# Designs tried in a protein design run: designed miniproteins, single chains, continued (2). Part 2

Each design is a single chain, and the fold is of that chain. pLDDT is the mean over its residues in the fold that is shown.

## One batch from the design tools (miniprotein)

Design m4036
Fold by ESMFold2-Fast:
Structure m4036 (fold): chain A 106 residues (1-106)
Amino acid sequence: MSLKERIEKLTEKAKKAVPEYSETIEKIKEYLLELSLDPYYALMLSIMLSDQAIKSIKRMTSAEEVKKMAEQLSDEELLPVYAEILLNAEKDPEGVKERLKAYEES
């Protein structure tokens, strides 16, 4: 299975687990595809500023703007948050929903 196929499969699973956040999950997919990064590898990189990525996404009005913002943040700041959402959405949909809701309501 290619990296692209794995990212697309994880994205579809995440959208089914937390459908109210499907638009945000789709934006995360676009970043992972552009960065050509394995979500499992990204999850291994735990950093204190990982939640900054969700705050940046919330402030954007388009996928292109979110993409440009992601390019300005370090890989270490973005990658753990993106991988965590995709990997944990199916396993812990309620926890992922609470996290996404907290950032959207802030």
Scores: mean pLDDT 59

Design m4037
Fold by ESMFold2-Fast:
Structure m4037 (fold): chain A 100 residues (1-100)
Amino acid sequence: MTDEDIEAAFAELERKNGEPEIVELARRLARALKAGDKEAFDEEAIRLVEELTRARIEKEGLTEEYKKAILEGAREISKDLGVPEIPKKVEEVIEEKEKE
């Protein structure tokens, strides 16, 4: 994966999400991955998934079907990134939003 491919992916994320903080989190995750810093990678991956989950719930609302889809997506992302804490952190975000 080239630096140009990463920048193109970030430009697309910014266009789709419009949230500068989410794009910056994705950039930090990519830097940690490139550096081989597992601790920083895990921390930034968790932050990114939490913020994406919050933003999507705020935009789309929280239905039972969407909650199930979010949890399933978190499980897949956890496997792809090798960060086992992601599903639990996403469940915590959902619980926080359900209390609103």
Scores: mean pLDDT 70

Design m4038
Fold by ESMFold2-Fast:
Structure m4038 (fold): chain A 100 residues (1-100)
Amino acid sequence: SEIEKNIEFLAEEFTEYRMELLREALEKMKNITEEERKELLEAIEKEREELKKYWKEIIRKNLSKKEIEEYVERLKKQKSREERLETMGEILKEKGKKVV
C-alpha cells in the first residue's frame, strides 16, 4: 500500500539520521583508538536492518497516516543528504514524544 511505502521511506531516513548521530558521537570519544572506533562503526552498521525494523514499528504506533505523508513530502523536497538529515532533526524536535 502507499502508506507502507511511506513508512518504509520514513524509517530509512530516521535510521540514517540516528546512524549519523552515533558516528558523530564516536568521533568525539576521547579514550578510544581509531581501530576501536572503526570496529564500533562496523558493528553499528551491522545492526542497521534491526534499527530500521524497530523504527518502522515506532512509526506505525506513534504517527498518523497524515503525519507520515507530511514528513515524507517534506523530506522528498530536500535536494541533498545533508539537507534531509537536517530536516529529519527538525521533525524529531517537533514530534520527539511520538518517535522516541
Scores: mean pLDDT 79

Design m4039
Fold by ESMFold2-Fast:
Structure m4039 (fold): chain A 81 residues (1-81)
Amino acid sequence: SPLEEAIRLLREEADRFRTEEHDGLTAALLRMLAQELEEHPEVDVAAHRAAILATLEREGVPAAVRDRTAALLDRVEALVA
């Protein structure tokens, strides 16, 4: 299902950020959204997207990482719409 694909994409990218890029913050935020979608499929993904990106900007995460995260979250939002 599109929901299962969205959760899988979030978990795969979270693992990649943790293991390959050593970015624990981005990994944790993506895993939290995956868990939220699994427990509450009706969650407002757009609101979580805005909150995640605002957190990454506030914590000084590089623009390239924020742009890739935004693109991933746009795909997730489209899948669950």
Scores: mean pLDDT 88

Design m4040
Fold by ESMFold2-Fast:
Structure m4040 (fold): chain A 119 residues (1-119)
Amino acid sequence: GPGAQLIRATDEMLEYIRAGDVEGFRRALEEAMALAESVEEAAMVLRVALGELLSQPELNPEFLELLVEAIRALVDAHPNSESLLSTLQTMLQAARNAGRSEIAAALDEIIQAQRAAAA
């Protein structure tokens, strides 16, 4: 399972989203991604961040932009990861279920680009 440091960094990341602190979110996200020991742990951080962002009634677009940047960076580092693709599909479905069309469109674009690169 994820180490105590990764859990702490992930919890701090969620607190910054709830506080509307974009710079705190950026730093905590960067720390959590650096502490992840596997693609699966890094993907978990991104999925957890998305879940919190989807729960917010009004979203500062900067939070979404930072999340999308982190997702693209992870995809570029691991272009043939089936586990990452599966996690992105789960995130896309969560965004669709929440009615967040802009988030869903961004995730769908990333998934389509990854599939094209893997073919």
Scores: mean pLDDT 86

Design m4041
Fold by ESMFold2-Fast:
Structure m4041 (fold): chain A 84 residues (1-84)
Amino acid sequence: YVKEAEEAVKRVEEMRAEALKVSEKIGEAMERAVEGLRKLLEQLKKEKDEEKRKELAERVVGLAEAAIYTAKDLIEEEKKKKEE
């Protein structure tokens, strides 16, 4: 569970780096998502109950995938405007 959550957060951090190359505004929005995910990941690492750990891990992965999907769409729109 923790490994899947950590990998999901890492993917959002990588997407944030790509977003910052295209637009500071998109990068800032992704930074807020990363901060929220890091807080949930810390809760997951401290949680001792297996059921709660599974729930937290699923939340982290789901939120990370939503953030990545949104970032990709915004980055594509921005690249189309700057394609020269």
Scores: mean pLDDT 78

Design m4042
Fold by ESMFold2-Fast:
Structure m4042 (fold): chain A 73 residues (1-73)
Amino acid sequence: MNEEDIKFIEDQYKKYRSKLSEIAKSPQQKLLADFAARAYASAEWAKKQGDDESAEQMQQIADKYEQNLKKLS
């Protein structure tokens, strides 16, 4: 994995983590926001690689973490 690939994943993580930060107030919510952001970043990376199956799986995992975060709000 080159620096450009790492930067892409990191940028996607930061983008999703920033969006979720507004609703992630408690330590548990912040943990769920982190897990969701990482899963969203992984889904975007898989999608960029043309791995639609892995992208869909990671998207579903991310959506589940985000829903759990929202249920705690």
Scores: mean pLDDT 83

Design m4043
Fold by ESMFold2-Fast:
Structure m4043 (fold): chain A 87 residues (1-87)
Amino acid sequence: SAAKQQLEQTIKDLEDKIKKEKDPKAKAALQEAVEILKEMLETDNVAILVGRILRLIGLILDNKDNSEVVANLQKALQAAMNYLKSL
C-alpha cells in the first residue's frame, strides 16, 4: 500500500529529526509521535487507530508553542490519516 509506505517513510524521517534534536522536550514529543505511528502499523482495528490519531492531535496541542515540532507532527498526522483511509 502506498499509504503504508508513506507512513513507514514518515517514521524514518522523524527518527532522523530525533537524532539531530537538541531540545529534550521537542525530542520527547517526536519520539512519542514515532511510537504512536509504529503502534498504528501493528493493528487494522479502526477504533484503536482513531484513538492513536486522537493521541497524536493531543501531542500537537501540547507542543503548540514550537512551530517546527508542530510542522513535523502535522506531517505525521497527515500520514496517519492517509493510512487509516487506506484500510
Scores: mean pLDDT 89

Design m4044
Fold by ESMFold2-Fast:
Structure m4044 (fold): chain A 65 residues (1-65)
Amino acid sequence: SLSETVAEFRLGDDLVVSVSVEDEETGAQGTGYARVPEAEATPESIAAAREEALAQARADLERRL
């Protein structure tokens, strides 16, 4: 199974969304990041950033499996 961890943090004037996906059987982990300018941070833009970061994390994990 896959476990997913989402973290949101501020880096300067940007909101960064970080997603980590781990394959529990192998311990392999994929990570993805997306940025949203704080001035443009809306629920919609944050949701899009999470989707982008998750897609990156899954692609990274696939390269490690």
Scores: mean pLDDT 81

Design m4045
Fold by ESMFold2-Fast:
Structure m4045 (fold): chain A 71 residues (1-71)
Amino acid sequence: SMEEVLEWAKQKVEEFLKKNPNPSLQEIQKLLNEIRDYAESQGLSDDQIAELLQETAEYLNRLIEEKKKEQ
């Protein structure tokens, strides 16, 4: 389901930021491409993939901003 893929994507974002709390735009783009490819493999529609990527990017940006406030 889309919910299960979104939960997986959020977990991948958290693991990604634990390894590198200040990722480059290129590293972020690679992560989003990996999440898109996984979502396609799970049978999500183009509209669902677009929504998933938007929510994942918003979650990633929120976590980066939260980390900056702790510094």
Scores: mean pLDDT 84

Design m4046
Fold by ESMFold2-Fast:
Structure m4046 (fold): chain A 91 residues (1-91)
Amino acid sequence: MREELERFIEDTKRRAEELIAEAGELFSQNPTSEEEVKEALRKLAIGAGMLLGLDLPVPPILPDDPELQELIDGTAERVRREIRELEERIK
């Protein structure tokens, strides 16, 4: 059970790092389409939300977009909820 919690934390951190890296790669290609920019921002927001849910440092610059902020907050709450549920199963 504790091993399941540790695995969840490790997997979530890895997924967050992968999403942030993918967003960085997309931005490095100087995207010209609105769809490509939105995809990169969405990946960055989900990754940032995962890190926030783990109480880890998040990227210092995030866009002032209410949809992206909602995605960040929603992702963080989902991660925190899963951690709580796994902790309750251990106790």
Scores: mean pLDDT 76

Design m4047
Fold by ESMFold2-Fast:
Structure m4047 (fold): chain A 87 residues (1-87)
Amino acid sequence: SLLEQAEEYLRRAEETKNEQDVLDALRFLMRYLEQQEEEGKMLDPETMDRIAEVQRRLAELAKELGIVPKVEAEKERLRQEARERKG
């Protein structure tokens, strides 16, 4: 699943300290969140906890690597792409 891919790329990013792995983990997470919004599906507590953990770890790693502005730019780019698909 997209969430499992986000978790896997985040694990790799934590090991490699690679900026690209951080951005890839973010892309999978954002796509997963978009898919859940489109389905109108209520997330179970376990899935919500997994999402929160991925978001927390991504934020901490982005700060460690000094790439918070790049992560925020990628989030905005992905949100814009999602809006364009819905419009």
Scores: mean pLDDT 82

Design m4048
Fold by ESMFold2-Fast:
Structure m4048 (fold): chain A 77 residues (1-77)
Amino acid sequence: SSNIEKLLKRAEEHLRKAEELLKKGSEEDKEEAKKHLLEAETDLGVLRIYYGVNKLPVPEEFLELEERLERLKKELE
C-alpha cells in the first residue's frame, strides 16, 4: 500500500506547488508550474495503470487529484 500512498502524496505535492506558482503569475512561474503538472500527470498515470491492471477500485482521492490536474492544465492552455 505504501507505493500507492507515496505516489498520491507526491502528485498532490506537485499540484500544490503548481497552484502556488500560478498565483505568483510570472512567465517563469508558469513554466515551473508546467513542470510540476507534468510530474503530477506522470504519477497519476502510473497509478491509473496500477489500479487497472490489478483490478483495484479507483479511490475518490485519486479522482479528485485528476480533476485538479485537468483544471490547472486548462488554465495554462
Scores: mean pLDDT 87

Design m4049
Fold by ESMFold2-Fast:
Structure m4049 (fold): chain A 58 residues (1-58)
Amino acid sequence: GAERDARAAAEMGAAGDAAGAASAGYQKWLNGSPHGGLAARYGAAGDAEAAARYGELG
């Protein structure tokens, strides 16, 4: 159903954006962000949603 389709799209989006999330987190870490390092690590692990959330906190 629509919920499964939305979840599949979210998982594919997370996989597609993981490198971008890792790069953004790394830049925030270089600028002294307390959450940038966590965002970079989650992004490198392929967890784009966790990377984005930590990136937004920093």
Scores: mean pLDDT 57

Design m4050
Fold by ESMFold2-Fast:
Structure m4050 (fold): chain A 94 residues (1-94)
Amino acid sequence: KEEEERRMAYEALLLLGEYLAKHHPDKEIQELGKELARIAREILERGESTPEEEERIEEILKKIVELLKEKGYQDLAKEITEKLQEWYEKKLKE
């Protein structure tokens, strides 16, 4: 169940990254979304993450939230922050 929950967290990150890459109007956020999706996909294919990939995901998510706030997308920034907190909680259970 914990392995499945962790996999679901990365699937959620993949979907978020793909959504931002395809649908967000801001080019910088699109590029961060593409990188997030790529890393999440690689993790899902291998079945495990490296500490470096986990750190990079956290960096990307923080940058996305900062850019969204700066560019006036406060509602989306809040939603991503809430999802990031859920991801940390699941990570701490393992």
Scores: mean pLDDT 77

Design m4051
Fold by ESMFold2-Fast:
Structure m4051 (fold): chain A 67 residues (1-67)
Amino acid sequence: SMAEIQKKAEELLEETERRAVRAILEGRGDEAVRILNEGAKKLEELGLHEEAQKLREGARHVRETYG
């Protein structure tokens, strides 16, 4: 159902953000970009293309800021 997809998306977003922030704090900006892009791929597989695009925009921001 859409409700089950939304719950899974929320869990993926929370986990992806937590892992990405940790990577940034550890000086691993490239790893944070990878984590965000993998999260986006998983959201696309769920049919959530807008949420996936937001994560890719986050990955671009991290790349520009942290190199």
Scores: mean pLDDT 85

Design m4052
Fold by ESMFold2-Fast:
Structure m4052 (fold): chain A 91 residues (1-91)
Amino acid sequence: HAVEGARLALEGALLALKTGGKEQLPAAIGGALGAIGGLFEAEVLGREGGGARAALGGAEAALAGAASEEARRLAEEGARAAREGLREAGV
């Protein structure tokens, strides 16, 4: 459950990273790394939603800095995936 939520958040962050502009790259990388850490924490430590919240923050930062319509669209998709990850994690 929590692991699946974090996995979905990771997919959203990676989608934003794959086609974001250079200005969004640090936020997208941060979001992806947060989601990976959250997966590890959820499976190893039982901490729910940490990775999904980090991914959401990264996606929303990418959205705020979006330089093109495509970058905005992908950041929005990343944010939706991260929000669903948070919901699935029960937070």
Scores: mean pLDDT 60

Design m4053
Fold by ESMFold2-Fast:
Order: structure tokens, then C-alpha cells, then sequence
Structure m4053 (fold): chain A 85 residues (1-85)
């Protein structure tokens, strides 16, 4: 299990990448879900907005993985929207 400091550094490294993988998006969603459960909605929302607004290509994602990631993205987005984000 990653420490909070390791989580923050990994998010920063993902945000610096020229392209993203399915594993990168999965990690960002795990990060958003983790902070939403802790009522740190600003941190969750920043990562969700990065996923929404990124123009970086997403590589190596299967259709089934894409559907799973989209469902998780929608679930957390609806939660954040219900809280005014």
C-alpha cells in the first residue's frame, strides 16, 4: 500500500507523461476514490478534471477495460457533482 506522499508523487509523474495507459487512468481513479472517501473532494475533483480535460492519448486499453474505467469515472463524477463540484 502506497503512503500519501508516494500517492501524490505518482499522480504528479502521471500528469507529466506525454501519453497515458489504462493503468495510469486506473491509478488516478483509485486516487480520486480514496480522497473522496476521506471527504477531500478538492483532491478527488482535481484528478477527475485532469482525466476529463487531458488531450494526451490513452494507449493499450481494451474495450472491456475502457468500459470499466468509464463506469468508475461516471460513478465518482456523479458523487462529486452531488457535492457541488
Amino acid sequence: MLSIEELEERVKEIQKKDSLTADDIDFLLDYAEYYAKRNEYEKANKVINFILLTKKPILGVSADTRLDLLRRYHEITLELMSLGF
Scores: mean pLDDT 78

Design m4054
Fold by ESMFold2-Fast:
Structure m4054 (fold): chain A 73 residues (1-73)
Amino acid sequence: HMEERIAAVREEARRAGLSDESIQALVTLVYGAEKSENKEKAIEATVEAARDIGRDEGVSQEDIDRLVAVFRG
């Protein structure tokens, strides 16, 4: 369940070339979203954070889209 999603997030983020610090930040956001009363809003915030981090670290739009799909699936 949650652990499988976190493992998928770690794998896609590593594949995209994100730093360990950014991967840890995204994993923390995923844990927060799962505990949120408004999961949909928390997931959208995580998606926006992933786009911002990916853009800042020079990740391709295709790799950002793959990472975003993991958060929504």
Scores: mean pLDDT 80

Design m4055
Fold by ESMFold2-Fast:
Structure m4055 (fold): chain A 90 residues (1-90)
Amino acid sequence: SMEEELLKKLREDVEAVLNSEEIKTLDENTQEALKKLKKAIDYYEEGKYEEALKYAQEALKLAQKSKPVNPALIAAAQKLIEIIKEKLKE
């Protein structure tokens, strides 16, 4: 599905940053946001949507506290929250 393709791309993008030398240069709040976003994706893939939502919301809060602010990271966290909320309505 289009949602599965989007989640796969998001996982790949997050894992690429976490595994790169770039992670060492990022703000601590940005690093924590990426780690929590990765956990949210992991829980989502396990069907644990309530846990996924909690981690995605924590990732969003941390991304908003980052200096400098990363708009792409905020957008990614918001999109994941929307996807999880749709699953919780089912």
Scores: mean pLDDT 85

Design m4056
Fold by ESMFold2-Fast:
Structure m4056 (fold): chain A 86 residues (1-86)
Amino acid sequence: SLAIARASAERLLEIWKQSYEELNAEIISGSVTDAGEATLTVRFMNPEGEEVTLTFHVTVTADQVVTYADESIETGRVLREIAAAL
């Protein structure tokens, strides 16, 4: 059901909020739609001391098939690995 898709997306956002908190990251925005589309924007400090903003999108369907889109290859890979563990 779409409710399961949304719940899965909300759980994914909670996991990432916790993960980014350990990097002293700031959650800029986070949202989940009733269709199970999650968007998260975070700002953190990279190893070079520069502020980096990352945005990623995850779609969890009613059949729990996870798809995603991301602006960076690295973020997309990590996102896929985390989603596969759900």
Scores: mean pLDDT 60

Design m4057
Fold by ESMFold2-Fast:
Structure m4057 (fold): chain A 120 residues (1-120)
Amino acid sequence: MSLKEKLRELYDRALDAIDNDDVDGVEQALREIFSLLKEAIKNKDYELAKLGLRYLSAVFTALARKVGDPEALVRVQELTRKLLEAIDNKDYEKALQILDELESIGRELVARYRERKAAA
């Protein structure tokens, strides 16, 4: 499977997991998307990195809406814009740093999603 095909499969899996309240599935898919995006950035694969960022942004938007966290959505949108700028400027060190911040927000959103599901 190509990295592009794997990334599309992970994206579809993440959205399906969100729609089905499968928190563990969301966590696993996000972890794998972040891993592939980091690899694309380290390999300076500009096209794959931009595709991965587009999919990651869509997954985060869906997750933030599901959790009901509009502040996290604003923060994700800001970091996604900065990450795109870093990639476009070929500042891959800064891109990896911003991606680590996004991964941290992803962990927080997954934890909150898990808590809300347990309380329901």
Scores: mean pLDDT 83

Design m4058
Fold by ESMFold2-Fast:
Structure m4058 (fold): chain A 96 residues (1-96)
Amino acid sequence: MTAEERLREAIEELKEALELAKKAGASEEVLKELEEAIRHAEEALRTGSPEKAREAAEEAARAAELAEKEGLAEVAEKAREAVGHIGEALRLLGAP
């Protein structure tokens, strides 16, 4: 699997997390972190930037923590899966 494939999987998981969060009535803070994570992951995919991939992972991790505190287990799980995919993308880019 390539770094690009891992980033695409992360973007898919984050978009699924965002839709679940919207349906569950998540806080604006959870929605914002998920939207920022998607944007930075898409930028990382477009540019190959490890810095943007790290920003996306940090935002997705914050979204997962906040979602868990709000009792949104499925949103938190999807966001954590995205963090894992971004971590693998960073490893494949030579920037763990």
Scores: mean pLDDT 87

Design m4059
Fold by ESMFold2-Fast:
Structure m4059 (fold): chain A 87 residues (1-87)
Amino acid sequence: SMKDENEALVDNLVAMERQEIARLAEELNLSPAEVAELEALLDAWEKRLRALVDEHADDPNLYAKISELGREMGRRMHAVLERARAA
């Protein structure tokens, strides 16, 4: 069903971002506080994505909304990483 396909998409997106956070934590030697901030952003993003697919399963703009949430998450992660690089 489309709902099962949407849930699979969210699961894959969240798994990819979790792997990216783990990679960046190792490569950039991020502090525990910076890792915790990235994990909190990931948790908030996952919650919003799951709510979005539940509330808007029949919305023709669902994928555009998912993409915009992904870009917002990317911008917030970039801000954490830029602060880490500046220190």
Scores: mean pLDDT 84

Design m4060
Fold by ESMFold2-Fast:
Structure m4060 (fold): chain A 59 residues (1-59)
Amino acid sequence: SPLDDALAALERAFATLSPEEAERMRRHAVRVFETRLSPADVERLRARLEEAIARLRAA
């Protein structure tokens, strides 16, 4: 789906950031998308980005 493709692209972009930059960008992305997505899709975005940041911190 277009949303899944966009989320995958966003996760790939986040993988190139430091954990601190990724945390800042996650907050910004959620704020931007909360006006455009359903609450369920916003939660899916949060969860996927939190998992991506956790992987960065574990590396």
Scores: mean pLDDT 78

Design m4061
Fold by ESMFold2-Fast:
Structure m4061 (fold): chain A 100 residues (1-100)
Amino acid sequence: SLEEKLEEAIKKINEILKEYEEKGATPEAAREAMEKIDEITKEFLEFANIPELKERYEKWKKKFEEIFEKASEEDLKTLLEQYAAASVLLMQEALAKKKE
């Protein structure tokens, strides 16, 4: 079920990124997409129940949000894509740790 939850999380993140593009890739749409990806990532990490990864994610996310708030509109798309990719990698790490 954790593997199935990861597949669903990746699918949802891809749909969020598609919705961001369909909304015209605006700063508002980028922020909305980031918030939705955060919700998915937090839910997955909570279900995986690895407190150390959850804490690492929260610290990383806080630093990323500071960069995102200062970013130009042109940089927001790249930053959002990087945020999505890093979130997926972290969820994959959580799954790998649970298989040990």
Scores: mean pLDDT 84

Design m4062
Fold by ESMFold2-Fast:
Structure m4062 (fold): chain A 71 residues (1-71)
Amino acid sequence: MKMSLEQARELLETLRALLAQLRAEGRLSPDQVAFGEAALAEMERAVEAGDVEGALAIANRWGRQLRAQLA
């Protein structure tokens, strides 16, 4: 799946907001929050490099892990 660099940046900001909300609601352990922060930092580096597919792959990987963590 392809998306624009602009859409990748918007997705990154949306995922940052989601992580902040889940942390505030106590739905994630400190280790899970740290993992999410690391994943989003990796995604930010991909976006800065113009690697939209890499950014999306990181988002999908963290999304799958997040679903498992919240199950």
Scores: mean pLDDT 81

Design m4063
Fold by ESMFold2-Fast:
Structure m4063 (fold): chain A 68 residues (1-68)
Amino acid sequence: SIEDKLAQVFELALTDPEKAAELIDEIGLEYAERIADILATVGRARALEVISLIKDEELRKALLEHLE
């Protein structure tokens, strides 16, 4: 389910930023706001690290614009 994937994004962002980025690319732009909310909770430095590894340019841009 999407909820399981979003929970996994949180765990992977803290432990394996590269795998977090791969999962975010798989989930896609439709859930960008929810992904951004999750990344905001892991801290700015870690969130930026994950975002920098995302391959989808539009998704990366959307997430970066939401980062506080």
Scores: mean pLDDT 86

Design m4064
Fold by ESMFold2-Fast:
Structure m4064 (fold): chain A 70 residues (1-70)
Amino acid sequence: ELEEEIQKHREEVKSYMDKANKLKEERDRLVKEGGTPEEIQKLNDEAESYQKKAIEHFKKMEELEERLKA
């Protein structure tokens, strides 16, 4: 059960990092193609939001691993 929770958090980390990376790629495309500052800022904010979610899931994985090993 605890191992299953760790696996779920691992999958969430990958999912959120993938979403953040796609948003960063879209941001970079808009920068090169002359997108608006507002759109670029929105993509940056969304990418940072997903990155923070990935970090939170990673921290939960570490906590669960410590609890499992303790």
Scores: mean pLDDT 83

Design m4065
Fold by ESMFold2-Fast:
Structure m4065 (fold): chain A 74 residues (1-74)
Amino acid sequence: ASVASQEDIDALERAVWQTTLPRALGSSELVTNAEKALPALKEVAKKEPLSDETIRRAARLFGIDAEELIEANR
């Protein structure tokens, strides 16, 4: 466990998600809004279930309702 700023963590997690989310939608564009991020994360969860913590982090990053993602991942 290391001390890190929330902005550094958010930037890193967004970059990691951009390697996966566009592919899930069959798109070459970066996933920057909730409308694209929600269906992309649902597609990712179908292949490998996401933890509640991962869902909450992704929801924060992309302006998604965490409860909607949790329901989709159950």
Scores: mean pLDDT 73

Design m4066
Fold by ESMFold2-Fast:
Structure m4066 (fold): chain A 105 residues (1-105)
Amino acid sequence: SDKLKKKIKVLEESARLSEENLRRLGDEFKREVGPRMGPVVDEAKKSSVKEAMELLLKAGREEADRDPANALKYISLETAIALSGAGAEFMREQAEKKREELEKL
């Protein structure tokens, strides 16, 4: 059981670091892709990791549609944000599964 508790702590810490990375990428997106993205990034920071990822991806695609010249920049940042958000979500799901295993012991 102590091994499971330690694994849960490691997974939760990994999720926290991934969430910090997602928030940093959101700040970079805000700085690089223009003034309309600022409020979207701020809203994403208040959301769950999954919701934040979906919100930033949606807004980035809308900006790419609005300005095709910047499409590669938006797609690149969206991909980085998506991978960071998915990573944090995955780690939290793994921690929950380990928590369920601990409860059954």
Scores: mean pLDDT 66

Design m4067
Fold by ESMFold2-Fast:
Structure m4067 (fold): chain A 74 residues (1-74)
Amino acid sequence: SPETLMGFLVLAASSEVYLAERLIKNKAPSSLVQYQLDNARDMINYIESHRHLLSPSDLQKLNESKQRLNELEA
């Protein structure tokens, strides 16, 4: 279903944010960190455009990923 597919994308977005967190922690080159942050942001923006397909649980996970990404951008 579209809802199941969006659930997988929410998990994928969380994984993209996690990769960015790991790159920062491991002192990766700034260009790789920025590329990963941009990828995570683009994925979150795409999911937001389909927000109406998200379950309450998936919406909560999306908001958690958005908060984590905002912390990395600060």
Scores: mean pLDDT 88

Design m4068
Fold by ESMFold2-Fast:
Structure m4068 (fold): chain A 148 residues (1-148)
Amino acid sequence: MKRIAILAYSRSGRSTAIARRLAERLRERFPDVEIDFHELRGPLSDAELAELLAGADLLVLVAPVVDGRLTPVSRETLRKALALFPDLPLVIVLVSRESDAEREAAAAEARELTAGRDATVVVADARDPAAVEQAIDAAVETVGRLLA
């Protein structure tokens, strides 16, 4: 049975709320896939991250954008995941309320950190509910492609 690990960091609950909706949509779309959802309260050790990702076929990271960047927790989690699981496919959902330029800067940082990996970056404008749905649907489609 394929397994998807969903890691969500949130300071305001918004990235967690988007990650829960994404997890629900993934369970509806892929009933034969195990969807394992974890809310991050802070930085993980390498052992805790290795346990959470043990036997995952795909990682989904749902990360808040702050000042056009990945948060320290989301960046640390991403770097550790890439070091421990070099061949694990990645979907990064960036959750922002910032300007388009700051969203693109955070998306460029995420793409740079995942350079040479099977990784997709999706951006959710958390000011627009319709843009949040489009980002969830794009993440679900990307997960379907990476699991084929």
Scores: mean pLDDT 96

Design m4069
Fold by ESMFold2-Fast:
Structure m4069 (fold): chain A 59 residues (1-59)
Amino acid sequence: SLDPELFREMLRTSVELIKAAVNYVVAKKDGDTKKAEEYRKKIDELSRRVGELERAARR
């Protein structure tokens, strides 16, 4: 069975990814290129972490 702490981390990371994606879209709409780039990098980092957590859960 899935470790409860690992499951909690997966949910937290997923919520952070969604928030970063929303903030990226808002920054793009506002023409804030610097903020859009910062959130894009955060999305890439969080997506990588989701992949790591998914691999850990399948072991």
Scores: mean pLDDT 85

